# Designed miniproteins, single chains, part 8

Each design is a single chain, and the fold is of that chain. pLDDT is the mean over its residues in the fold that is shown.

## One batch from the design tools (miniprotein)

Design m246
Fold by ESMFold2-Fast:
Structure m246 (fold): chain A 76 residues (1-76)
Amino acid sequence: NGFAEFLQELVRLLSGRELSPEAAERLAELLTKRLKTQPVLDEAQKEEIIRESGVEEELHEAVRRVIDQLEKLASD
């Protein structure tokens, strides 16, 4: 819950748009599971996570940037 809300806030700050609560919750769930088991994600995995979360096309770049930062924090 808190992580999903945090992701929604970060996307809003980066894009000026709000990520839907449903997309934010799904994104948080997928990122939590993947980063705990696989701290390094390839490009296809990142795109799949964004797509499966139901993120709007215009927000893909902002969400991608958030994922990249979280991946770096998880690996190091």
Scores: mean pLDDT 76

Design m247
Fold by ESMFold2-Fast:
Structure m247 (fold): chain A 80 residues (1-80)
Amino acid sequence: STPDPDRARELLRRGRRALDQGRVREAQRLFSEALNLDPTNRDTIDGLQRVERRARELGDDVTATRAQGGRNVGLQSIRS
């Protein structure tokens, strides 16, 4: 996909707001979309890590697994 850092920044802001509001599943979706548009953005990877931790606290294993997967992809992109 074509990188779009401006759109990624908007999604990152929305994802952080969703997390602050306790909308963990929405935050996971927003951060994953931001990662697709800017794969090396460390703030998005950190956001996914926060989603994983919060989802685990809530017993939402599906959301935790999705966030972990996205974080691992982002970390691999930075290393490459």
Scores: mean pLDDT 83

Design m248
Fold by ESMFold2-Fast:
Structure m248 (fold): chain A 102 residues (1-102)
Amino acid sequence: SALERAKKLFEAGDFRGALEELSILLREEGADEDALDVEVLLGLADIADALGLELLKTKLLKEAAHRVKGAARSLGLDELFELASKLEDFYGKEYDRLREES
């Protein structure tokens, strides 16, 4: 399943890949608008990454995780909510770290 792939990617340290799999899961669950919002945020984060804009990239990835978390809560998907919460926490800490280095 997309959730199992997302968990494996998270365990491997591929947090961006985990978010992409979670966006696929949202679409499979019929949350097409939330899935589209996450897809846009991930695309913008990829552009920010290509431009070397690390703070903006991290902020966009945190927002993507936050959106997944909100959708998971609305759908009653506890495992998705837990994984999205861990991703949001990771990117939140990464954002704070990058701000301290600036």
Scores: mean pLDDT 88

Design m249
Fold by ESMFold2-Fast:
Structure m249 (fold): chain A 87 residues (1-87)
Amino acid sequence: LSPEEKEKLLIKKQGELLLELAKKYLDMSDPRVAALVEKLEEALKNEDYETLDKVMKEMMLYLQEHDPEVFKKLQEEFIKLNEEMKK
């Protein structure tokens, strides 16, 4: 894979991981959470890496402010994913 292809694959995997953790730990009855999850799912479905990066940043900021324990867990999982992608 080219460096660009590796970067896109990493962003996609990070987005998929964020989506799974959001659905598992966040309150989907919150309209803001529901809207962020919907945008994340659409960006992943459409392989829109620019929108995916933007939505992931918005979701990470939300988690940092509202659920720092989930934010920390997600950061640790992202570090592991990045290490695996270097093999």
Scores: mean pLDDT 78

Design m250
Fold by ESMFold2-Fast:
Structure m250 (fold): chain A 85 residues (1-85)
Amino acid sequence: MSEEEKELVKYFEKIIEAARKRDLDGVKQTLEEFKKLVKRILEKHPELKPTIALDLRSLGIFFRNLGLEEVADMLEKLADEVEKM
């Protein structure tokens, strides 16, 4: 319930909107912006790393269930990158 969590929620909403429109370029662009935000958050709050990675994986499972495998793969890859930060 931090101000950083509110920014993360906004990006998840943007990802969901782009994916619902089947705008893969929009998803990719939003994930690139999200990755920059995550790096900044983790510099101040490294304890949020497992939570952010889990949220990304959960969103990936959601899109896989919708048949959006490419979006799910992008989210899984970003979760792996977050764990290595």
Scores: mean pLDDT 82

Design m251
Fold by ESMFold2-Fast:
Structure m251 (fold): chain A 66 residues (1-66)
Amino acid sequence: MEEEREIDRFVEELREWVLKATGDEKLADSLAAQARIALRKGAPRENVRKAVETAVAWWKEQDAAA
């Protein structure tokens, strides 16, 4: 229960960060959902954060090229 609350808080912070960085609610929701799944499977928070940051950077490059 406590661990699930910590996961929820971390995922919410990541979602807000993605939303501020991209302005895309669908991307923020998608990355937040993937982060929650990874964290629940025992992935380290640092690895999850890095993966989300990498995905956002790649998405911005793709969107800028369109």
Scores: mean pLDDT 78

Design m252
Fold by ESMFold2-Fast:
Structure m252 (fold): chain A 79 residues (1-79)
Amino acid sequence: SIAAFLEALEAEVAALRAADPSISDEELARLAAERMIAFLEEQGINEEQRRALREILESNEPLEVAIARQAEKMAALAA
């Protein structure tokens, strides 16, 4: 599910930042984009889910915060 994917992505990004505090926001955004593209290709997700992923990439917040916010939103929509 998209919610499970976003939770895993949030954890991965947070772990990468904690393990290497010198990692750039550009590197983290690139890794997140690669994961999101792979998920889109594998799952055939709808336009609401595509919009959520775009909002994460376009966010000016820390990447893990943006991911967490969209994960909560997508979980609410699935209920």
Scores: mean pLDDT 73

Design m253
Fold by ESMFold2-Fast:
Structure m253 (fold): chain A 82 residues (1-82)
Amino acid sequence: DKELEELANKLVEAIKNKDFEEAAKLVKSLEKLSKEEQEKVIKIAMSKLDEKEQEIFRKLIEIVVKDEEKREELLELVEKYS
């Protein structure tokens, strides 16, 4: 889906540019998606982020995602595609 690729690309751009306000908004959008859609976005994003940028992405999820179960699921997907 082009919308999922667009979300992934915007998230990657925000992280690379250190635009943490925009990155936080995009992580909140990611949290609202289905598990299958979250995996697609994370797979694309992780393929485009270097090791330091991946660490930033993990920290953003830890800070932004307040639901413990959703946070753990997203972090597991990040680890899967590391």
Scores: mean pLDDT 88

Design m254
Fold by ESMFold2-Fast:
Structure m254 (fold): chain A 91 residues (1-91)
Amino acid sequence: MQKVIDNLKKLKEGKYDEVNMSAKQLNTMIAVLQALGILDGVEAAWLSYLIYHKLYDLLPKSVAERLKKVDIAQAEQTLQDLENGTLVLQS
């Protein structure tokens, strides 16, 4: 799971060229962002598509600004809660 947090830090810092994760890790990161209320279901699907195809230039400014505001400690806690099944995804 450290890889998910490491890539989230890179996205938060705008280091898009350094983002490297598997499809499973990407799906986990998107689920964490959705659980944090950063992304709705439509935005989650779209961000997953953009990252998978490395189309960062098409990333909406509103989403990019919300990503910059992500608290890494909160994201780590949310990831743990999601894995434990104690968290419901927000849409």
Scores: mean pLDDT 76

Design m255
Fold by ESMFold2-Fast:
Structure m255 (fold): chain A 70 residues (1-70)
Amino acid sequence: SIEEFIKYLEEVKEKLKTASFDEILELADEIVKKYIDFYEKEKNEQDIKKAKEKLDELAKEIEKIIEEKL
């Protein structure tokens, strides 16, 4: 559900604060797979849009953190 997906993203955001570089890469891969699974199963366009907005916000944070670790 959208609620489960958003909760997952919030949990990931907290994990990023203390994650190692390897853990951040694993989380990034997991997020992509989780989003694809959600997108394949979800038929509500409004929920899909909401998920994309939340994912985009988190993706920018992850990208910045990864770049800082390189």
Scores: mean pLDDT 78

Design m256
Fold by ESMFold2-Fast:
Structure m256 (fold): chain A 63 residues (1-63)
Amino acid sequence: LEERGRAAAAYLAELLKELDADAAGKAAQERFPLSEEQKALLKEIGDKLAAIGDEIEARLAAA
């Protein structure tokens, strides 16, 4: 069980590392045109998504 979880985490970490290397330029270019108001809205959306993610994780832990 732990081995599968660790393998999945390692796979995701490697994917994020490869995406970060490729997305660093695109993400920076896409983020440049965002206004301060748009950044505040994105933060609020991110906070709500994080809360939903925490609830999903709690449900998975209970299953």
Scores: mean pLDDT 61

Design m257
Fold by ESMFold2-Fast:
Structure m257 (fold): chain A 82 residues (1-82)
Amino acid sequence: VEEILQKIDEMEKIIKEKFDTSEKAVNTVLEGLKKIKEKIKEKDYKSALEELESIEEAINALQDEKLIKLWEEIKEKLKSLI
């Protein structure tokens, strides 16, 4: 669980470093990641997975290999907890 939260924090860091956070689309991804963290803290891993899947297109649209890899790793770990 702690490892999943660390990966989400890494995604937030990459997004803030590489993208303009004043852009609505980028901010939408950041809000999605915040919701995922809240669901994980609540131990609602199913809702966390659903929220993670809802931002898949937005993450892919950013075309960042490291973000895509982190998203895939978080997805696999959340699936293992359900």
Scores: mean pLDDT 80

Design m258
Fold by ESMFold2-Fast:
Structure m258 (fold): chain A 108 residues (1-108)
Amino acid sequence: SLAEEIKKLAEEYKKLKKEELAKKYAEAIKKMILGEDIEEAAKTLLALRMAVSGTYLSEEEVKEKVEILVEQGKELHKAFQEGVELPEEVGSSLTSKAVAEAIEEVKK
């Protein structure tokens, strides 16, 4: 089950320090920017959000949110590759500061 997979990942992430959570978030955004394993990155972002909020979602909600994050990750990859402006809704959803920091790391 996708919800059980993400729940287990969120439980592991709850054990991590704030700095380690930030690193995993940045790595997931970097994967999206590069167009690498966007689905895995989406699952990681959802698990991190669940770990921080303490709220666990149903199977239906998990599937819907993963699909949304995958599409947002594809838009982020396209914006980076084509040098076009990222839609504001996507930037807000992915956290604009973390996206900007990850883009700077990829440019190095």
Scores: mean pLDDT 78

Design m259
Fold by ESMFold2-Fast:
Structure m259 (fold): chain A 83 residues (1-83)
Amino acid sequence: SLEEVRKRVDELTERVNELIKKFEAGEVSPEEALKRIEDLEKEARELEKQIKTLEGLEASILGFRVLAVKVELDLLKEKVKKS
């Protein structure tokens, strides 16, 4: 449902923010960070596929939110590789 997808997008966003915080605090190794990024990227792709089956303005907004998460993960990945 749209409500379940929204909840999953919220949870994904929180997990991405937590990973960024932990990496910046030195609590996660580069190898562990890359593994967690890969898992989060897979989840983002799955949510993107589900959102494409939904109609309406809220679904479009959720799609943009997932795209933003994917960009944030790409930026984090580059930062981890340079560390």
Scores: mean pLDDT 87

Design m260
Fold by ESMFold2-Fast:
Structure m260 (fold): chain A 62 residues (1-62)
Amino acid sequence: MLTDEEKKELEKIVKAMSDETAQALIDFLLELADEIADKMPEKAEKLRAAAEYMRELLEKLK
């Protein structure tokens, strides 16, 4: 799971970028998580958590 500090940093990042750029980053994080899942499952889950949180922020800002 993400820490409160990581959530605050992601919120700042999402607010600073365009919706298109944020969606591209979400897609990249999910692709990276899938590629590393077998070797680094805990980090893959953290990347998925970050992507989901960013997606929720984008939906909230619309």
Scores: mean pLDDT 80

Design m261
Fold by ESMFold2-Fast:
Structure m261 (fold): chain A 81 residues (1-81)
Amino acid sequence: MTPQQMAQQFVQRSTQRIPQYADQIRSRTDSITRGFTLIQRGSMDPDTFIDGIQKIFIDDLGMPQDQADQFGGIMRDILSS
């Protein structure tokens, strides 16, 4: 799976599961694609990337911790596939 395909699957699943943040998730598709590219190249640790993006959604967008955990879980599932 390409980083672009991984990002598309992530955006689709996360916006379906957390529709309140759908526009904010979609607006970050390019950043998520870049993150997946760096992970596939071995230039970024997956857990570090996931923790960082969860922190942005919690701190900057006010996403509750339980929703951020679901968001990170979807990302981990895609990266382990």
Scores: mean pLDDT 85

Design m262
Fold by ESMFold2-Fast:
Structure m262 (fold): chain A 100 residues (1-100)
Amino acid sequence: SDLEELAKLMGVPVGTVRRLLSLSAEELKELAIEALRKGDLRTAHLYGQILKYKRDNEKDEKKKEEYEKAIEEVLEEYRRVMEERREEYEKLAEELEKKL
């Protein structure tokens, strides 16, 4: 089934996917952003894939747009977090080079 394929792709039990599919776009977005802020990229990616699955299987155009907006907000936060982490890594590398 599509859910079993999604669970396999994300490396989680199918029961976890079923539970997450019961959440709203707003709840999934908030959980994804919180995971990104905590540095849990795997969990953030899982919530993002659930949002994408809900968007792709939604037949109501307005609800589909709500999922698309949630996905875009998660991607914007992901880009921000990745840029901050890149700067932190570059600073650590510079400090290490000064000691060698």
Scores: mean pLDDT 83

Design m263
Fold by ESMFold2-Fast:
Structure m263 (fold): chain A 80 residues (1-80)
Amino acid sequence: MKTPHQQLLELEAQATMLEMSAYMYIKTNDKEGLKKVVEEAKELLKKIKEIYPSLSAEDQKKAENMIKYIEEMIKELEKK
């Protein structure tokens, strides 16, 4: 069973991988890839928000920063 802290670390790793994928798809003008990244980013936001109440104050601050970052990424990708 994963702790909320471990779940947050896993979600942070997923966010980093999505950013890298988005960068590659932008470079190659892969619109289907960008759509997939947006869908995965929206699911990631949902998961972060679901674990948020179970997080420590320190991890909640980290989660808030992750949410802002992912929301901005989605906005930028939807403009492409």
Scores: mean pLDDT 84

Design m264
Fold by ESMFold2-Fast:
Structure m264 (fold): chain A 55 residues (1-55)
Amino acid sequence: SPEEQLKARLQAVADEIAKTVELTPEERAAFKSPDLDEQIAALHRVDRRVAEEEA
């Protein structure tokens, strides 16, 4: 389903980010959430932090 595809893509992105950036316990928990909204929110938070630190 489209939802399964999106979740798989988000998990792959989260794995890539985790290799570069040390995730907080809250961020790791959010990425493991079955709630897509929580996964997206966590991705935004980590992506922002990574962009600031890697720039």
Scores: mean pLDDT 73

Design m265
Fold by ESMFold2-Fast:
Parts: sequence; C-alpha cells; structure tokens
Structure m265 (fold): chain A 84 residues (1-84)
Amino acid sequence: SPVEELLREGIRRLSALATEALRAGDTETAHQALVVAILLQEMIDRKASAEEVVAELERFLATNELSPEVRALVEELIRRLREV
C-alpha cells in the first residue's frame, strides 16, 4: 500500500537520523527519532489509513517538543500522506 511504503521510508530515515544523532552524542534526538519510528511501525501493524496516521502524528507534534530534524521528518511525512 502507498501508506505502508511511506511509513517504511519514514522508519528508515528516522533510524538513520537516530544513528547519526548517537554518533554526535545527541541522545535526545536519537530517542525521539526511535519513538516516532516505533509509532510508525505500530501504525503499519494495525493497517492504519493515511487519515489515521496524519491525525496521530499531528497529535504527537502538538503534545511533544521535538528536535528540528525529527520535526522536519514528521512534517514531511504528514505532507506526503495527505497526497495519497
């Protein structure tokens, strides 16, 4: 499904960011990236719709202060999901 493909791409990009952040000693950015990756995997596992994923990610952004790199990836993913 196009939604699953976008979420899997998101997980890969967040995992890469977490690895880079850990190498730089930025444990907070790494932790945030991994939390979002786990959320995306849970949404894949329950076969969430694009609308459900967007709503959940927007709630996450509204309730958490994220590093700019993690926020940018989540916002890009929301934009791409809205086009599906």
Scores: mean pLDDT 90

Design m266
Fold by ESMFold2-Fast:
Structure m266 (fold): chain A 110 residues (1-110)
Amino acid sequence: MLELYRRLRRALREGDFETALRTLKEILKLSQIYGELPDDFIEELVRLLILLEQKRLEEAERLLREMEEKYGSIPSARIILSQLRALLARLQGKPIPPVDTSRPVLLPEP
């Protein structure tokens, strides 16, 4: 796994889309989530990661918003997108936006 992450990071820095895509697919297969994600989501994810590595933050923000709208209904995709949103906020020097997670506290009925 660590060697795959090193390979991915290098490909992202170089803008090598094909190597990054193949390496990410291998990581997702080992993480047992490959079958839960559409191929077009994985391709857009690689593109987003390249933009983040190249510090093209405005383009990354636009693509992230499009992906959140398109894939927000898929649980595994939503988790990945929430992590990327936090990373983008950190890279922009902004505070991490509060994750709107419902607390496991039942609201007392009136």
Scores: mean pLDDT 73

Design m267
Fold by ESMFold2-Fast:
Structure m267 (fold): chain A 89 residues (1-89)
Amino acid sequence: MEEEKNLLYAKLIQLMDVEKILSNPYLDKAVEKARAEHGEEYAEQLRKKLEDFIKKYNDELTKLRNARASPEEIYEFLKKAKEELDKLA
């Protein structure tokens, strides 16, 4: 139980920083690399997808926080958000 809680908290911390991670120089570098490897149109589409993901993530996380969602509900949201993010990378 403690081990499971620690893993959940680690995932929460990691995803709570999604906006910071995606809005910092790391995002710009990822988009720049995509532009170099796949061209401008692909890079623009990737940036838009990441921006749309950030907006959706923040909206849903805000709803969960306002509803004081259980750790289990937050975990299910994090799991889905991680799967969506992995599809964009």
Scores: mean pLDDT 65

Design m268
Fold by ESMFold2-Fast:
Structure m268 (fold): chain A 88 residues (1-88)
Amino acid sequence: AVAPGVEITAISPAVGATVKAGQELTVTVRNTGDRAAVVSVRFLDEEGRVIAESAPVTVAPGETATVRATAGPEDATVGEVVVTIEPA
């Protein structure tokens, strides 16, 4: 499937950053397509364990949205950020 024109404009924190327990992590996306998209985010540690997961966020055409996730009870280092984009 073709991504519906959603662009990632910011990730905080970036891969390699240390995250504290309970810290909020964000991914900002912009939908440049002509259809609404559902965006969800997972932050993984260096071992592929989930640090934080977002709820799905619907992003309307032309809109910018901040997708938020909360880190678990342990400090971790971000190894990977997985952004899932689906047609709404």
Scores: mean pLDDT 81

Design m269
Fold by ESMFold2-Fast:
Structure m269 (fold): chain A 108 residues (1-108)
Amino acid sequence: MKVVAVIEVEAPTSDEAAREALRKAKEAGADVSLAVAVGLEAVYGEPAEPLPLEEARRKALELALEKAKEAAKRAAAAGEKQGLGIAAARAVDEEGREVYLVVGVVME
């Protein structure tokens, strides 16, 4: 298995984040037949405080990679080429601005 694409998006909700990440994966030329193994909310909770931006990005990327590996295995078992893993976090930058980060990883 190898990483084909990494996607970073901003969205107001986890549902919108999942749809946006899938849309951008397809725009990047990914042959994503399965949008499974979604890890939304694993790095944040409601009403949890936002994470520092760099910590949020690190945790989201780590989780997205893990979920992408699961999705790619399921895709292969189904005769499909690629799987998408998604993770999300609420973050605050060094200027105190609130950012909602979503990271998607496509693997084959």
Scores: mean pLDDT 68

Design m270
Fold by ESMFold2-Fast:
Structure m270 (fold): chain A 98 residues (1-98)
Amino acid sequence: DLTKHLKKIKTLKKGESYILGSGNYSIHAISDSKVKAEVLKGKVSIKKGKGDEIILSKGQSYILNLKKGQQAGIKVDDGGQVKLSVISGEVDIYKNDN
């Protein structure tokens, strides 16, 4: 159960941004939210709930649409970086410390 290893690292509100380094993360929507993920370095994998995994490379971006209570997983490869920007709503970011 990977949820037992989640540590909250940040809360982001509309207009705020945060950069994630290498690791496994979960984004939890506190309200209906729209979050832009921009890959600054390396490769990033994004998975919303039980949906298909989306793989993004440096310079690519993806918009996460999350309803209140929904979650998305973000995996940032070693040496990678992703910038998360909240366009609307509010989200909590958790890190899975293996």
Scores: mean pLDDT 84

Design m271
Fold by ESMFold2-Fast:
Structure m271 (fold): chain A 94 residues (1-94)
Amino acid sequence: MEQVLKEVEELLKKTLEEAKTASPEELKELLMRTGNEILDIAKKEKLSKEEIEKMKRLFGEMVEELMRLHPTPEHVEALLEAALEFNKKVEELK
């Protein structure tokens, strides 16, 4: 569903803007909340495996951009932990 993926993209864009000034702890919490919201959308809309993979890719692209914006070890660790948890939950949807 093109519209659903666009909603995910807008959500990720909003999260990226909010995350620009976040501490490592706030960043982890923000990404965990955003990840859960995306997973709820995927479950509610019954996204295909292909759409789930695209959603996972978009989340990963946001995490990479945040690592570029927050290159401290503490921020990178928080981002990696949040990404790992999100990817684990995505695999549970398959």
Scores: mean pLDDT 81

Design m272
Fold by ESMFold2-Fast:
Structure m272 (fold): chain A 74 residues (1-74)
Amino acid sequence: SPTARAQARRYLAALRALNARMRALLAAGVPISEELRETARAVVARLEALLPHMSPAEQAEARAAIAETERLLA
């Protein structure tokens, strides 16, 4: 549906922004707060639920962003 696709794109953009913020914090030697970890996990869960509504190319991008989030939170 158009609504689900729009939501998927918004959550992917949000996750990319969160990943960029987390990369910047880690590069500066600043620990990722529990609040930021919880926010990132929530966005991942929302994006995973929306994966079937995305094109194969968008799904690949989403999975790459999720994999980066999991690596950053490890």
Scores: mean pLDDT 89

Design m273
Fold by ESMFold2-Fast:
Structure m273 (fold): chain A 93 residues (1-93)
Amino acid sequence: MDEERNKKALKILEEGDEKVEKYASQGDLRKAIEELIKMAKEVLKLKPKDKDILEGVRNGLQAALKVAKALKDEELVKEIEELLEELEKLEKE
């Protein structure tokens, strides 16, 4: 049911955001991006339809994309871009 998916997605976002903030505060930008990607993948697998949840994931992925490009990490850039495309498809459903 969509309500249970949204609740599970929010828990993943809350736990993931805490880890991302921890690594970012330590200057471990690559680790922060990896945790954000992991969080986004888990949320997207649930296919949540809540617009606020999807917007949160999109904003996080867009920020991570800018950092990954600055790091010149082509593998991270590609993975984030693929997740953003999947997210856009879900938002249009």
Scores: mean pLDDT 81

Design m274
Fold by ESMFold2-Fast:
Structure m274 (fold): chain A 79 residues (1-79)
Amino acid sequence: PSEEELDAEVELALLEIRLAIQKMVFPKATPEQRPALLAEIDRLIAEAKRLGEKYPSLKDDVERLIAEAEAMKAALEAA
């Protein structure tokens, strides 16, 4: 793969790691921590959308990540 393709795959992997961290902290989040978690999820979704627009080859993986992040956001807002 090209350097740009490798960089894009690394960016996706980092977004996946960030989402995994949110999953680890979400069950123990206090009401006071909720706005910060929501803001991080919103940033993650925005970054994933930009990555998918720039690299259509990653679109399916990006859409999966966005769906998972949006589901977590909905759960966090409902809690």
Scores: mean pLDDT 81

Design m275
Fold by ESMFold2-Fast:
Structure m275 (fold): chain A 89 residues (1-89)
Amino acid sequence: SMIAEAEGEVMREVLELLKDFSDADRNALLTAVVTSLRDGMLRGLSPEEIGKRVRDSILAVAKKNNLAVSDALLDRIVEVVIRAYEKAK
């Protein structure tokens, strides 16, 4: 499915971007990203709206878990998500 294809691409690239995090933190951040992408796609949101939701979800998880996520890393993750969603269309 389009959703499964986008999720697979995002999981692959985001896991590499998060490789310096612990397994627990990497899983928490990846879950936030994939859940936001899936919910956005199921609701028919635009790529821009999905990107904003992914950003907000990462920031919420980072704050809750006391994680340092740089603006550069956040921007790269959002770019990966938007690109994967657009490619899956």
Scores: mean pLDDT 85

Design m276
Fold by ESMFold2-Fast:
Structure m276 (fold): chain A 79 residues (1-79)
Amino acid sequence: SLEELLKEIKELLKELAKLTVEYMEKAGFSQEVIDKALKHVEELGKWIEENVKTEEEAERVLTATREIIAEAKRQLAQL
């Protein structure tokens, strides 16, 4: 269902936020910059909830988000 897909996307965005914090802390960014990045991830989640209205669109967003997380994990492992 669309609701289940949006819920999964929301959980993946939470994971992306955690990876972003870990990456930015290791890279030496200030807490102010990290907080701003987290707000951008939250805003993206709200935009998706408001604008993704079909299961087909949600499946495409889900696939793209999974790929971004896999890439983020790979980049973090190299730090």
Scores: mean pLDDT 86

Design m277
Fold by ESMFold2-Fast:
Structure m277 (fold): chain A 72 residues (1-72)
Amino acid sequence: MKYKVTLEIDAPEEYKEEVERIKKKVDSLNGKTLEEVRQGLLEIAREVDKINEEAKKKGLPPIQVFLKIEKL
């Protein structure tokens, strides 16, 4: 069974490189198994948490991530 993962990110310009890295990871999950998608999403969630922790230390606003998962 195949799944499509679509990502929208709302983030300040300072996170442009981090956002592109996250988008590449999400794109790599397209056509993967449910277990691979689950593991990839957990990795992405941890990366977002790390970015937001660094943002808080620098007085920057957090990034917001919107995920849509569709069964193909």
Scores: mean pLDDT 76

Design m278
Fold by ESMFold2-Fast:
Structure m278 (fold): chain A 60 residues (1-60)
Amino acid sequence: MVKDVVDALRILPNLTPEQREKVLKVLDELAEKMSQAKSVEEFNKAFDEGLKKINEILEE
């Protein structure tokens, strides 16, 4: 399981093309939400949701 965004980036070269595409889409969505976050709570929620989605993709 990935623990953070850096951990997710480190495993990208070892993923299938389908998994890599899905993970990159989640990372793009996460980056957008984090850049638009107006509070620490909103930022943390976006981060947690992104990591959860990445881990779900990797457990397939």
Scores: mean pLDDT 74

Design m279
Fold by ESMFold2-Fast:
Structure m279 (fold): chain A 82 residues (1-82)
Amino acid sequence: SLIEQANKLAAEGVEAERKGDYEKAVKLYEEAIRLFSQIDSPAAQAAVTELLYRLGVLLEKLGKTEEGKRLKEEAEARRAAA
């Protein structure tokens, strides 16, 4: 299912981040967010919110400070709206 594919990508992203493969983690998180965003369910939307925050933190670590800050702010806005 789409949600199973998205969960697998998110888990692979976490593993890549744990191993210090930050560029791979970014790509996996972006793909997971893309898939979860297509699913109209509270669980999928919560997953998008958490992954946006995680991706934002990771982008800041990679020196993409403005992009990272923007994604973290988007995640916080999504939490406030839920």
Scores: mean pLDDT 88

Design m280
Fold by ESMFold2-Fast:
Structure m280 (fold): chain A 63 residues (1-63)
Amino acid sequence: SEALQLLQQAAASTDLDEAQQLIAQADEILRATVHTMDDYRAALQAMAPALQAAAANLQRLEA
């Protein structure tokens, strides 16, 4: 998944702006490819480890 690859890149980024842009791009791809809120939630659940890693990295870079 392109969105998954972007989240993995965000989790590995050392630049706050880059990490934020990669997460935003991943969300845009998900919203463009899923047609229902339930499908969107299912996609988020499937990518939960990558989302958590990206979010943790974002918090680390903001500190």
Scores: mean pLDDT 81

